# Ledger of designs, part 91: designed miniproteins, single chains, continued (3)

Each design is a single chain, and the fold is of that chain. pLDDT is the mean over its residues in the fold that is shown.

## One batch from the design tools (miniprotein)

Design m11344
Fold by ESMFold2-Fast:
Structure m11344 (fold): chain A 60 residues (1-60)
Amino acid sequence: SAAAEALGANVRALALALGLSEEEAQAIGDFAKRTGDGLAAGREARAAGLSPLAVGAAEM
C-alpha cells in the first residue's frame, strides 16, 4: 500500500540518519513495509466486509 511504502521509506531514511549502512537501512525499511502492508490488508479486509476480528486483533 502507499502508506506501507511511505512507512518503509521513512524508517529507511531514519536508519540512514542514525548511521546504519544502506543494507541495514534497506532491511529495516523492508521489515517496516511488510508490517505496514499486513496492517493495511487487515483494514482493507474489514472495509470489504471480510473478517473484522483479524483487524481488531492486529491493531491491539
Scores: mean pLDDT 72

Design m11345
Fold by ESMFold2-Fast:
Structure m11345 (fold): chain A 92 residues (1-92)
Amino acid sequence: GPLTEQAGKLAEERAKEAGMKATVEVEGDKVTLTIEGAKVGAAVGAIGGATSAILLGAEAEVKVEGDKVTLTITGGDDEAQAAGLLDVARGL
């Protein structure tokens, strides 16, 4: 929804400012945030984002593969998904 799209753009912008690349993909009720060239803070931010999404009624998982961090948020409302992405952006 519109909040998730806005939060995703903010996460992409904050990652770029920090020298990383973030990509947000939305497919149905699933939002995937992928951070490439990830620094240690990106993984902590993704864990925070997952926690926020879960507390607001979504499901979330974090995967770390070398310098690639992926946060997947499934279900919840637009506010829950947006909160997850905003918490990642704050951690970057």
Scores: mean pLDDT 84

Design m11346
Fold by ESMFold2-Fast:
Formats: sequence, structure tokens, C-alpha cells
Structure m11346 (fold): chain A 73 residues (1-73)
Amino acid sequence: MKTILDRIQELSPLERQVADLMIAGFSQKEIAEILKISQSTVSRITKRVFEKLGVKNQEELIRRYWEDVLSRV
């Protein structure tokens, strides 16, 4: 079965950067400031990332990411 770690590899470079920052606990506003893009762009990318990774929100993404990491370590 595809894990979050496997699905993350399927993301575009920008989607991967946004996903990595979300997993690190940054808000959409903070991600926009770090990547120097608009909050509306971050919002659209986060929606696509959630759809591609099969998660509902940032908290579920963080939880499932660490569950997958701990299963492989």
C-alpha cells in the first residue's frame, strides 16, 4: 500500500516544499513568507497536497507522516 512517504515522492518540487514545511508545523502564512509566494498560492498548493496524500488537514498530515517514519526507522 502507498504510504505518505511514497506519495510525497510523487509531488512536484513546489508541492514537496510546501508539504515539508507543513510537516515541520509551519502555518500557510509562514510558508508564504518562507517561499516568497502569496497565501492564496499556498492555500491552492496545500489543497492539492492534501488530495494527493489522502489527508484532510495539516494535523492529519503531520500525524500520518510520523507514523510512516517511525514504522520505517
Scores: mean pLDDT 81

Design m11347
Fold by ESMFold2-Fast:
Structure m11347 (fold): chain A 74 residues (1-74)
Amino acid sequence: SVEEEIRKMIEEIKKEKDGEKAAELAAKTAVFMRENNVTDEELIKEFETAVMEKVLAGIVTFEQIQKKYNELAA
């Protein structure tokens, strides 16, 4: 299911320690959620929490994620 695929992507984000790969995973997850019209508030919050934890840990920046998202969403 779409939900199972997103949860797998979120788990990959949680395990990623490389900033560039974390940015790519976060961006790909966001694009996939957008393309599948995901409106589940709990699933979106789970994704946002995983991303925020990586930012707070200093692994990735929001700028890196946004740049990668813009490249993939174009």
Scores: mean pLDDT 87

Design m11348
Fold by ESMFold2-Fast:
Order: structure tokens, then sequence, then C-alpha cells
Structure m11348 (fold): chain A 87 residues (1-87)
């Protein structure tokens, strides 16, 4: 197990807990967990995980009424998804 693998693992766990919080209607808690996931995926270099976390953060920011911020993170997620699929 490398440091990058540990970081990706923590990111994935944070993302999963964030998804659970979102499902329970805890949008503030979900946003915090998605931001934690972003930090760990950035350290891991996990573009796919990072894209997923940005997309989920955009969705929860929209629920919180932060529509402009949500649009920016959605664009960032789309860019990262394209990069992750690129050869």
Amino acid sequence: VTDAEIEAGVGAISLAIGNWAYKQGDYEGAAKLYRIAIEHFERAGDLEGLATAYRNLADVLEKLGKTDEASRYRQKADELEAQARAR
C-alpha cells in the first residue's frame, strides 16, 4: 500500500459517508465530507475520484442555494471526467 493508495482510500470513505449524509438531508455535513474527499483525492492523484467528489459537491451546493459555486464545481468535474477518460 502506497501513500497515494491510502489517500485514495480515505477519499473514497469520505465520499461514501458524504453520500450517506446527503441521503439523510444533511447537506452541510455532506458538503464538508465531499471537501475532505476532494483533498484526499488531490493528494492521491485520483482524477476519477476527484471528478466524482466535485460533482457531488456541486449537487449539494445547489441544495444549499450556492448555485454559482455549484456551477463552477460542476464544470471542474466535467473537465476532470474528460481528463480521466483521456489516453
Scores: mean pLDDT 85

Design m11349
Fold by ESMFold2-Fast:
Structure m11349 (fold): chain A 73 residues (1-73)
Amino acid sequence: MSSEEIAELQREIEELGKKTYETGSPEDLMKAAKLLVDYILKQGKESGDTEEAEKKAQELMELAEKEAKLLEE
């Protein structure tokens, strides 16, 4: 994965994180979580530690879904 691709993905995550903080939208939170999951999985593939990356991605998604439900109510 190119350094430019990684940098752009990090920028998108930061932008959505700021937007989620400002809006409190569960939809924006889920978008940010999905981008972060993609980032974790890509890093795991590059490092060869896909099992740990998959576990972290699953834990993050479960936490994000729980938080999104809480924000919805």
Scores: mean pLDDT 73

Design m11350
Fold by ESMFold2-Fast:
Parts: structure tokens; C-alpha cells; sequence
Structure m11350 (fold): chain A 104 residues (1-104)
């Protein structure tokens, strides 16, 4: 199932990113610095999502999708790419909401 594979791939990559993000947050010296780190990561996730949507719309090589995702792209179709974009967008929104709370 291409959608199930897309969700697994996106989940694993997002999990790895969140582990790295947590390390950066732990090293931050203030809530303002934590908010900046969260906003920067949200921006990166949004860029990945935009690229995945573009690749789904235009058609692209597996190599291009693998470069953007940092993981193998075997068997992923446009619907799977759009599903991965949705998951990245949801995570980016969660990070922006967390940053807003830290700035309040």
C-alpha cells in the first residue's frame, strides 16, 4: 500500500527530525531562543512539504524525491507524495503553535 508506506516513511523521518530538534531545544538558553529554533524547523518542514507537492504536480524522478526526503522513494506515487506533504505540514503547524506559546 503506497499510502501506508508514505505514512511510515514520513513518520520515521519526522521522528528523527524531532529527536534532533529536542537536542537543540535542550541546549537553548531562553524561551525566545527555543521559539526561534521551533520556527526555523517549522519553516524547513514547510519547504519540504512545498517541494513534495510540486513533485506530485509536475512529476519528478525518484532521485529528486529521495534528495528532498532524505530517504528512499521506491514505489511512491503522487498520492503518496501529497500524503507525506500533509504530514510535514501538520508537524510544522504543531511546532509553530509551540513557538507561539513560548513567546506568550
Amino acid sequence: DALARAERVAGEELGARMTELNERLAAARSPAEQAEILEEEARRLEEVARTLRRLAEEGASAAEAEEVLGVPFEGLDPEALLRMAELYEEQARALREAAEELRA
Scores: mean pLDDT 80

Design m11351
Fold by ESMFold2-Fast:
Structure m11351 (fold): chain A 56 residues (1-56)
Amino acid sequence: SEEERRAIEEAERRGQRSMQKVLRIKEARKSGGEDKSVKPEEKEAIDQSLKELEKL
């Protein structure tokens, strides 16, 4: 159905945005551009996301 299709598209967009953010952070780390304002909890979440990406 159209509603089901839209729900899938929204989930994919959300996933793509999260993936883009994680990749951007990964590139920033590679260039040595660490944002010191990032909270420890956010670092844990980012590390988990990177670990999941490598698992793919």
Scores: mean pLDDT 67

Design m11352
Fold by ESMFold2-Fast:
Structure m11352 (fold): chain A 66 residues (1-66)
Amino acid sequence: MVTLSVIPLDAEGKPLAELSVTKDLPSVEAAREEAKKYVEELKDKAAKVAVSIQDGTTVETEIVDL
């Protein structure tokens, strides 16, 4: 089980809580694919997106400029 968290940020770096999602997915690959789809939907709604993928004790966090 892998936990995906996607937190959109405005131009000032404030979290847009209403657009934030957290999902449990079967694999890191599935989490990356889901994150990519959601990031595409956020391009006109947020300045940046923080993407975090947790696989057991490993956490990968990436900030994507939109």
Scores: mean pLDDT 81

Design m11353
Fold by ESMFold2-Fast:
Structure m11353 (fold): chain A 74 residues (1-74)
Amino acid sequence: NAMEERKKKILEEIDSLEAQVEAALAAGRITPEQYEALKLVLDNARKAVEKGDIETAEKYVQWARAALAALLAP
C-alpha cells in the first residue's frame, strides 16, 4: 500500500518535472545541453521506479528539481 502510493506519487512528480523542463527549454531559460542532462536524470528516476527502487527514484527527482530551480534562478 505505502509503496504503491509512493510509486504513483513519484511517477506523477517525474511527469510534472518533464513538463517543466520542456517548458523551460521552449522559453529559452535552459540550454539544449541542460535539457538533455535533466531528461537523462528523469529517465533514470523512471527506471528506478520500474525496478522498485523508490528511494533512488526519489533522490533523482529531488536532484532534478533542485538543478532546474538553480538554472531558473536570476
Scores: mean pLDDT 86

Design m11354
Fold by ESMFold2-Fast:
Parts: sequence; C-alpha cells; structure tokens
Structure m11354 (fold): chain A 61 residues (1-61)
Amino acid sequence: MQENLLLAAEIAEQEVREAEPSLSEEQRKKARELVDKLREAARNGDVEAAKEYLKELSELL
C-alpha cells in the first residue's frame, strides 16, 4: 500500500509481540485476530477498516 498501511500493520504486529508476555490467552487470541484483520484491510486498501482494527488493538494493549 502506498499509504503505508502495511507499515502500520508491521508496527502493530511488533507491538502485539512485545505485549504478548503480559496478555492472557484470550487477549493474545484477540490481538492475533485483529492483526490478521488489519493485514487483510491493508492488502485491500480498506483504510477505514484498518483504522478500526488499529484502534481495537490500542485499546487491548
């Protein structure tokens, strides 16, 4: 994505990885699902969906 959506997804994935030791099993599962959805939104150029998933991740972490 020319708008750096893939870069945003990479940063989010790194933040999830760093937070994983402090997350419960359910939180880790949700974080993984949100990262997957964020990457899919980034591949599709769905900026609005990507922003929602980033917001959900920031609230979880």
Scores: mean pLDDT 77

Design m11356
Fold by ESMFold2-Fast:
Structure m11356 (fold): chain A 70 residues (1-70)
Amino acid sequence: MDEYVEKFRELAEKAVKSDPETAKKLLKEAGRYAAEAIKLGATEEVREAAERTGSKEAIDMVNAGEAMYK
């Protein structure tokens, strides 16, 4: 569980520092880890990680994942 949140954070932080094409690929990969973390009950931790990046795309991805799991 913690490894999925940590991997999401790493990928999201790297995405905000990357060029748009690389950022898109990193956010897609981050989304997979966010979904797994949410599925395991770590929704709050993933949301906090997304909010800390300041990326609206990362935050929206976590919100979408939460809605899907519901």
Scores: mean pLDDT 76

Design m11357
Fold by ESMFold2-Fast:
Structure m11357 (fold): chain A 94 residues (1-94)
Amino acid sequence: MDKLKKAIEKIKKAHEEYRKFLEERGYTNSAKEVEKSYKEDIEMLKKAPEEDIEKLTNIQIEVYEGLKLIVEAIDRLAENGKTPEDVLAELAAR
């Protein structure tokens, strides 16, 4: 089994699930940013030592899970009249 191929497949699946999660909620700008970051993450993974591939893959999946929690928090703030996309843009600018 090719460790790198399996790692890329797992990250691709997590990325596609997260991008769809954002798109379904109307975060179109955030979805575009995630797509750009994904390409860079895959290039870094390809250059990683084989022994680190599994750890890096797990960290990336945990990052997507953490970002979902942040998006859910932003959705709660949107109930108070701020758009979720505006809140995310303000956080990114800091």
Scores: mean pLDDT 76

Design m11358
Fold by ESMFold2-Fast:
Structure m11358 (fold): chain A 57 residues (1-57)
Amino acid sequence: SEKEITRLEVVLGLMQAILDIYQDWVARNPDDAQAQAELALAQDQVAAITKELEKLK
């Protein structure tokens, strides 16, 4: 539905901003295993939301 598409687009934008923050953190702290794990989770979330949007459009 249109409302679901709008919601997912907003969430995707927020998750992309979070992804950028974690990418910068990992670049500055390459040995931080926790930061690497958080980055991987953010990447997975962006991919999942993107796939749901593609399915709805």
Scores: mean pLDDT 84

Design m11359
Fold by ESMFold2-Fast:
Structure m11359 (fold): chain A 84 residues (1-84)
Amino acid sequence: LTPEQREQLEKDIVLAFLLIHGAVALIAAENAGASPEDIERIRKLFDEGVARVEAAPSVEEAQRIADETIAELDKLYDEAVARK
């Protein structure tokens, strides 16, 4: 692998992990009976996070954005599940 090919694959891996995490969070929120409004908030954050990772100029920036997005997805999920 060239350095450029390796960097692209590492960015693809970061994106793949974010896609899996966001999809799981949305399904889990729906299964937990989260409100449509809470599901929409999670969906919007997920979509914005994916777009930011895809636009990231480096693996380090992509990883940072993905980590921040995942942490915020987890917070929104916890808030949605805590509401009764």
Scores: mean pLDDT 86

Design m11360
Fold by ESMFold2-Fast:
Structure m11360 (fold): chain A 100 residues (1-100)
Amino acid sequence: MTPIQQVRDVLINSRVQIQGASIDQTFNIMIDTIGSISQQGQRAIQAGDTRSQRAAQQASSIVSSGMSQGQQLARQGNNQQAIQVIDDSIQRAIDVVDSS
């Protein structure tokens, strides 16, 4: 399986894991997800896989932005909106990976 396919699988699995999760559980899942994407990006660099490297970088940027927005909403007590913003960011990351 290519690094880009592993990034896609990590993103899909994170969406499944956040279903019914608390806000704190969601943040922990996203920290692990970003770490896994970063690891696949490093593997792509080592393999000279520029496509997977770019996809991992873009996916990481999108979900990190979503997590940052989610953290701000959670601090305001908007936990459901926070989870929705994070979920939307994961879907955008999947779309970018699929279009790469």
Scores: mean pLDDT 89

Design m11361
Fold by ESMFold2-Fast:
Structure m11361 (fold): chain A 58 residues (1-58)
Amino acid sequence: MVEEARRMTVHELYERLHNELGASREEIAEAEKEVIEKLGRLDNAEVVREVLRRLEEK
């Protein structure tokens, strides 16, 4: 999971969030906002990977 996510494009990460985890656009957006606010400014791929990790733990 972690190693594969590092190699995925941002589009592929969003596709996994929607199709494999069933996360809504609102849920993803809220998680992204929380990650940015809590961890500071990251590039888009790092933010999406952290969102994926957090939602997998749900």
Scores: mean pLDDT 68

Design m11362
Fold by ESMFold2-Fast:
Structure m11362 (fold): chain A 61 residues (1-61)
Amino acid sequence: EKRKEALKLLEEAGAEANKILDDAVEEAKRNPAKRKAILEAGSQKAVDLAREATRKAKELL
C-alpha cells in the first residue's frame, strides 16, 4: 500500500531529523562560541532530509 510506505518513509525521516537536531544541540553545548553555526548547520541538514523524504513520499502517492 503506497500510503503506508509513504508514512513509514516520513516517520523514519522524522526520526533521523530529530537525531540530527539532538546531536547538534549536544555539540552546541560543548562549543558555546560556535553554538549559532552548529545549530544552523544541524537545522539545515534536518530540513534537507525532510524535503527529500517528502519528495520521495509524493512520488509513491
Scores: mean pLDDT 82

Design m11363
Fold by ESMFold2-Fast:
Parts: structure tokens; sequence; C-alpha cells
Structure m11363 (fold): chain A 58 residues (1-58)
């Protein structure tokens, strides 16, 4: 849904701009929790971020 896409975009921007991998992990976890995503929605968001990162890094 739109909320999942919005969260994925925020995580993608975080991964691309933040150099500290520990901070990226903490902020990603926080974004998923604060947006009240269930396990399936969170998995879908993570999959979208990975797909977009593979396109950028390939």
Amino acid sequence: GKKEEEVAEKILKLVLTEKDSEKVAEETSKLLKENNLNDEEASKVVAKVIEKLEEILA
C-alpha cells in the first residue's frame, strides 16, 4: 500500500545517505515500528528496499 511504499522510500534514502550501518539498522527498525507495520508488511517494505538497492548498485 501507499504507507509501505512511503516507508520503503524513507529507508532507501537512509541507506543511501547514512554511512553508519548500525544507525541505518536502528532507524530502519524504528521506522517499521513507528509506522505500525505487521510482519508481512515489514517484510514487503524490506524486499522493496533490497530490490531498489540492487538496481542502484548493479
Scores: mean pLDDT 77

Design m11364
Fold by ESMFold2-Fast:
Structure m11364 (fold): chain A 107 residues (1-107)
Amino acid sequence: MKLEEARKLIEEGIQAAKNGDYEKAYELFRKARDLAEEVYKETGDPEAKLLMGIAYALERLLVLKEDLNPTDEEVEAIVKEVSDYLGLTPEQREKLLAEVKKILEKL
């Protein structure tokens, strides 16, 4: 399933960022976002919408901070922008923030 592929691309992007390959990380996050968006448009799956949000937030944070070392305020600002763009509920926004922070802790 494309959703599993999107998850794999996010994990590969995290690994690229850990290795200092930020250009590759950006490409992988963008590809993950595009795949998750395709699944969401076809299925309406809330998990696909969440993955699209995670990938987009990571993409935006990487543009803001080349080394993916953002402050908590920068993470919260990007998660808010992404949540507003995707029309997320407050509960979905909270879940997106938690998932993004968890991913950044892996770096």
Scores: mean pLDDT 82

Design m11365
Fold by ESMFold2-Fast:
Structure m11365 (fold): chain A 89 residues (1-89)
Amino acid sequence: LESLSAEELAVLGVQAFAQGKYEEAVEYLEKALSHPEEKDSAPLWVLLGQAYFELGKLEEAVKYYEKALKYEPDNAAAKANLAEAKAKL
């Protein structure tokens, strides 16, 4: 059930994250990334990982940073955030 486009869901996820609404950010970003149009967006996978990190869900954060690196192996943000999340496990 999707009343919003993948692009609209991504924008809402980014806005929710910026407002510190991490649980809402997770919901919107997961919906956006379920769309074929966004599934290879490493920046959105990084942001989803960051939202989980802020919620204290470090195992999920690691999972999504690794997903970002699958699409962009040299993504500096994903590498740095993955190292930090693993250090806190």
Scores: mean pLDDT 85

Design m11366
Fold by ESMFold2-Fast:
Structure m11366 (fold): chain A 108 residues (1-108)
Amino acid sequence: MEEEIKKLIEELKQAVADLRAGRNVPEALKRVREILQKLSELIPKITDIDIAKEVKKALQETREALVEAMERHPEYRDEFLETLRLIDDVLKKVNEQIKKLEAERAAA
């Protein structure tokens, strides 16, 4: 699971680099959405709080890049807004998982 999460974070960074470069924007957005769906499925299985925090950082950096790229590519605004909604949902899930892991650690 850790190796799978690390690979997904690296793939996310590559898609973000394409978005920042303005290269294959619709394809890069599709890749971001696919990676976010996979991360969303893995988040409830994360037992290490440090890994959950790494996922949160990667998602926050991706969200910032999406906002910046959307301003440069108004023709893809709807696709960016859809992707931003998805990343906000995944961020909520990772924040809930972090709270759960913190509560479990405090109870131990």
Scores: mean pLDDT 85

Design m11367
Fold by ESMFold2-Fast:
Structure m11367 (fold): chain A 65 residues (1-65)
Amino acid sequence: SKEELVERLKRLVEEDPEKAAKLAYWVYHSEKSLSKEAKEKIKEAVEYLKQNKPELALEALEKVT
């Protein structure tokens, strides 16, 4: 489910940010599973991960639901 993917992303942000970014990219491109608002929050999380700001990435992911 979408919720399971978001929880997996949150865990990976702390454990393996590179893997988190790859999973987030996949989730972002699964259009039928996500609202536009959810996609924007996932995109924000990816951008924060690129900037080495995992705490802000986690905050963005909290807003996906």
Scores: mean pLDDT 76

Design m11368
Fold by ESMFold2-Fast:
Structure m11368 (fold): chain A 117 residues (1-117)
Amino acid sequence: SAAQELAAKLRELSDADGPLEVSFEAVVDGESVASVTVRLTEEQAKEVLDLMVELGLLSEEARERAIDIIENEDRALVVHSRVDRERGFVWRLRIAIGVALEDALANPADYRGHALS
């Protein structure tokens, strides 16, 4: 599945010293099918975004916006979510830049949040 392929790519690219903290969660019919949190470099994050476009999980316009944020923001949280109610498929990607993901989620008002289309 697209969710399993994306989760596998995130695990493959994982870099313990990467400046970006990336979380991906996917649920199908109420069951968790993927849950991954990794650190990535900016280049590895771009590879993940490219794969998401290939898998139909992200538009090219949303990828361009995410890349702009990753390259130009010192502190940000990027969030992209899809809910497919007919297929019972829900997933969410989060990219925390210059902040720990846990801290960004606990203090969303203190960080520039960017929702992708």
Scores: mean pLDDT 80

Design m11369
Fold by ESMFold2-Fast:
Structure m11369 (fold): chain A 68 residues (1-68)
Amino acid sequence: TQDRVLALLRASTAAGKPLRTARQIAEALGLSQSTVSRALDRLVAEGRVARGTSGKTGTTLYSAVAPP
């Protein structure tokens, strides 16, 4: 699941339409938001995904990062 989430974020960025919320990623992969959120938390812990927050709604946003 983690690898699929990371691959989707990278592919979406390359396609010019990045997916940024756990909901958008879950819908694209046909997974539950809980499953995607857990995968994203692990990817953030590994430093492979950056976690941020929207200033308007407090929505958590995610983006793929280059390996260190």
Scores: mean pLDDT 72

Design m11370
Fold by ESMFold2-Fast:
Structure m11370 (fold): chain A 68 residues (1-68)
Amino acid sequence: GEAGELAVKGIEAAKEGKDEEGRYYLVKAAELAFEEKNEETLKLLEEAGELAGKGKYEEAIELARKAG
């Protein structure tokens, strides 16, 4: 869905050092997932965020794609 697609864009931007752009997309992804009340999507996005924070961007992108 749209939340997962936005999360992928955010993580890819963060990987490229575009922190402000990455933050924008990640916030938008979280807002959409929260509005949909999809607990599984929120969990996958949270786990993807933790992996991205550890520098595991490719693993984070894979989880974000599963959230879509």
Scores: mean pLDDT 79

Design m11371
Fold by ESMFold2-Fast:
Structure m11371 (fold): chain A 65 residues (1-65)
Amino acid sequence: PSAAEVIREVVVHELSKLAPHLSREEIAAILDEVLAGRISLREAAERLGVSQSTVSRAVAALRRA
């Protein structure tokens, strides 16, 4: 697997601890929508049930990979 895939798996795993009501596939899809610019950090935070700063850090990690 690529470094980007490893980082993605770690990010999704950490977010799954904070959002146990969502599957890892749902969490990954929400992150993909933010990366594609389809939804805001605020909307992603509301869907995940986490802070906007948590989503911002996750997206930053994925963009740097």
Scores: mean pLDDT 81

Design m11372
Fold by ESMFold2-Fast:
Structure m11372 (fold): chain A 60 residues (1-60)
Amino acid sequence: KEKYEEALKRLKELLEQASGDPALATEIENAIKQAEKSTPEGGYDIAKNAIERAEARLAA
């Protein structure tokens, strides 16, 4: 519940940071959509994995 909402906020922040990378932006948007369709537990796992991937890509 709280973790899920925080993870979605983090993904939206990363989406703004990805403005220079359309492929990454699309991946983040798809992850948000998938998390929204899932239960809070499943949505959190989807969001967490997407955050890790986006952060790694932006740091590279």
Scores: mean pLDDT 79

Design m11374
Fold by ESMFold2-Fast:
Structure m11374 (fold): chain A 55 residues (1-55)
Amino acid sequence: MLSPEEALKAGEGLLELGRLLNNERLIRQGEMALKAGKEGDSEAALKYLQEAGVA
């Protein structure tokens, strides 16, 4: 299970990757994971990362 800190970093990385690849789905998933990580909801962040195929 990701800590909130790990979830925030993973969400940020996914968002950057999505922007680099111009992949709208990865950008969306990264935004949602980052938002959940900022709110301390590592469980929700993990769900978004799993849907993106990252975790």
Scores: mean pLDDT 76

Design m11375
Fold by ESMFold2-Fast:
Parts: C-alpha cells; structure tokens; sequence
Structure m11375 (fold): chain A 89 residues (1-89)
C-alpha cells in the first residue's frame, strides 16, 4: 500500500524505527505481497536489535522477491539475512 509504505520509509529515514514498523505493518495488512515492505520491516527490527524477527521478515521478502523475479530486492534481502545470522553466532 503506497501511503503507509511511504510513511514507513519516512519514519525509517528519520531513524524512528518503531513508527516505521507500525506503518510497514499497516502497508502489509493492505498488500501482504509487498516484498519491499517485508524487507524494510526486517531492516527496522534489525536496527532495534530484534535479530530473530529481522530474520523472519527477510526470509518473507526473499520468498516474495523470488516469486516476482525482483533480483535486486532478492540480493539485498539475502545479504542482510546473512549479516544478521552472523550476529547471532
């Protein structure tokens, strides 16, 4: 969903990750197939140190990016997933 996703990105850019999460969750209620919204939700959770949740959301983004053929989003999501998994080691 355009308006909630845009508000989420604005909050994320301001480093208000808790507000960003709320807007991304609202965007995903409207369009659960928005792979970019799942990716940014993962990023916001990673910034808050919630690494296990970040992994779950990156994996959701990866699945949807593969289904849509979004190679750029797939690469970004896989790179951040690997980075977060290393932090849990």
Amino acid sequence: AGEYFEKGKEAFEKKDYETAIKYYEKALEIDPNNAAAWYYLGLAYEKLGKLEEAIEYYEKSIKLAKEKGDEVLLELSEKNLEKVKKKLE
Scores: mean pLDDT 87

Design m11376
Fold by ESMFold2-Fast:
Structure m11376 (fold): chain A 80 residues (1-80)
Amino acid sequence: SERLREEGLRLLEEAQRAREAGDLEEAIRKLLEAARLFEQVPGGERAAATALAAAARLLEELGKYEEAKELLERARELAA
């Protein structure tokens, strides 16, 4: 699981760079992939929830409120 955690962390760094470049759609893709990898790691639920919540905020910036709501619901379930 160390490899999956490392790959997830790299995707979070790539998502931050995409956000800084103004590529919100790429940032969302990277955050969702990071969340997927963290969900496969024991104890990764909080990291996955954080990545999903970050993606939801970017979806709200793009006006995709229903998609954002779905991700926030998944994030709350993982953080519980």
Scores: mean pLDDT 89

Design m11377
Fold by ESMFold2-Fast:
Structure m11377 (fold): chain A 73 residues (1-73)
Amino acid sequence: MEEELDFDIEAAIALIHASVGILAAKRDGNKELETKLQELRDALVAAWEARDRPAVEKIRSEITKLAKEYEKK
């Protein structure tokens, strides 16, 4: 139960971060970041549906890295 809840929470938070990042990229006209985040969001949804924890963790890390790069610019 705990591991399943953590997995779903991690995936949900990553999805929220990707979605917010996409909206921010659209607002700022950063099409490269928008495209990368859309690809990661789609990959995250697929991994989440497959219950692939390692894939979700990897994609979550990539979303976080892109957010940091965008912030520093």
Scores: mean pLDDT 78

Design m11378
Fold by ESMFold2-Fast:
Structure m11378 (fold): chain A 62 residues (1-62)
Amino acid sequence: SEELRREMLELGAELVSLSVKAVLLEKNYPNDPEAQKEAEELRKRADELQKRLAELEEKIAA
């Protein structure tokens, strides 16, 4: 449906944004435990979005 397509695009954009931010924190502050913790939190949120995206893909494919 149009609603599912829009949700997938929005989740995909957010996933990319979170992943890029995590990579930048890991690269720019490799010895900062607070920055590494923040990057880990961002990656966890990205993983949650990726799971949601996979669920939507299954609904469209079914």
Scores: mean pLDDT 83

Design m11379
Fold by ESMFold2-Fast:
Structure m11379 (fold): chain A 64 residues (1-64)
Amino acid sequence: SAMEEALAKAKALGEELAKKVEAATGKKPKVEVEQVGDDRFRITVTVGEQTYELDLTLEQLLAM
């Protein structure tokens, strides 16, 4: 389904962001991916005391 494809893409994006953050900071970040609406996903990357959030729509994820 489109929802499963979008979730898989969101998780893949989160993992790529985690690799970049680890390379830049020397610390392994925590990555969480959540569905926060019918067509919206949130990727949360936490490293140390800092948290970064990316909100992406189903349409944006499927276009990747």
Scores: mean pLDDT 82

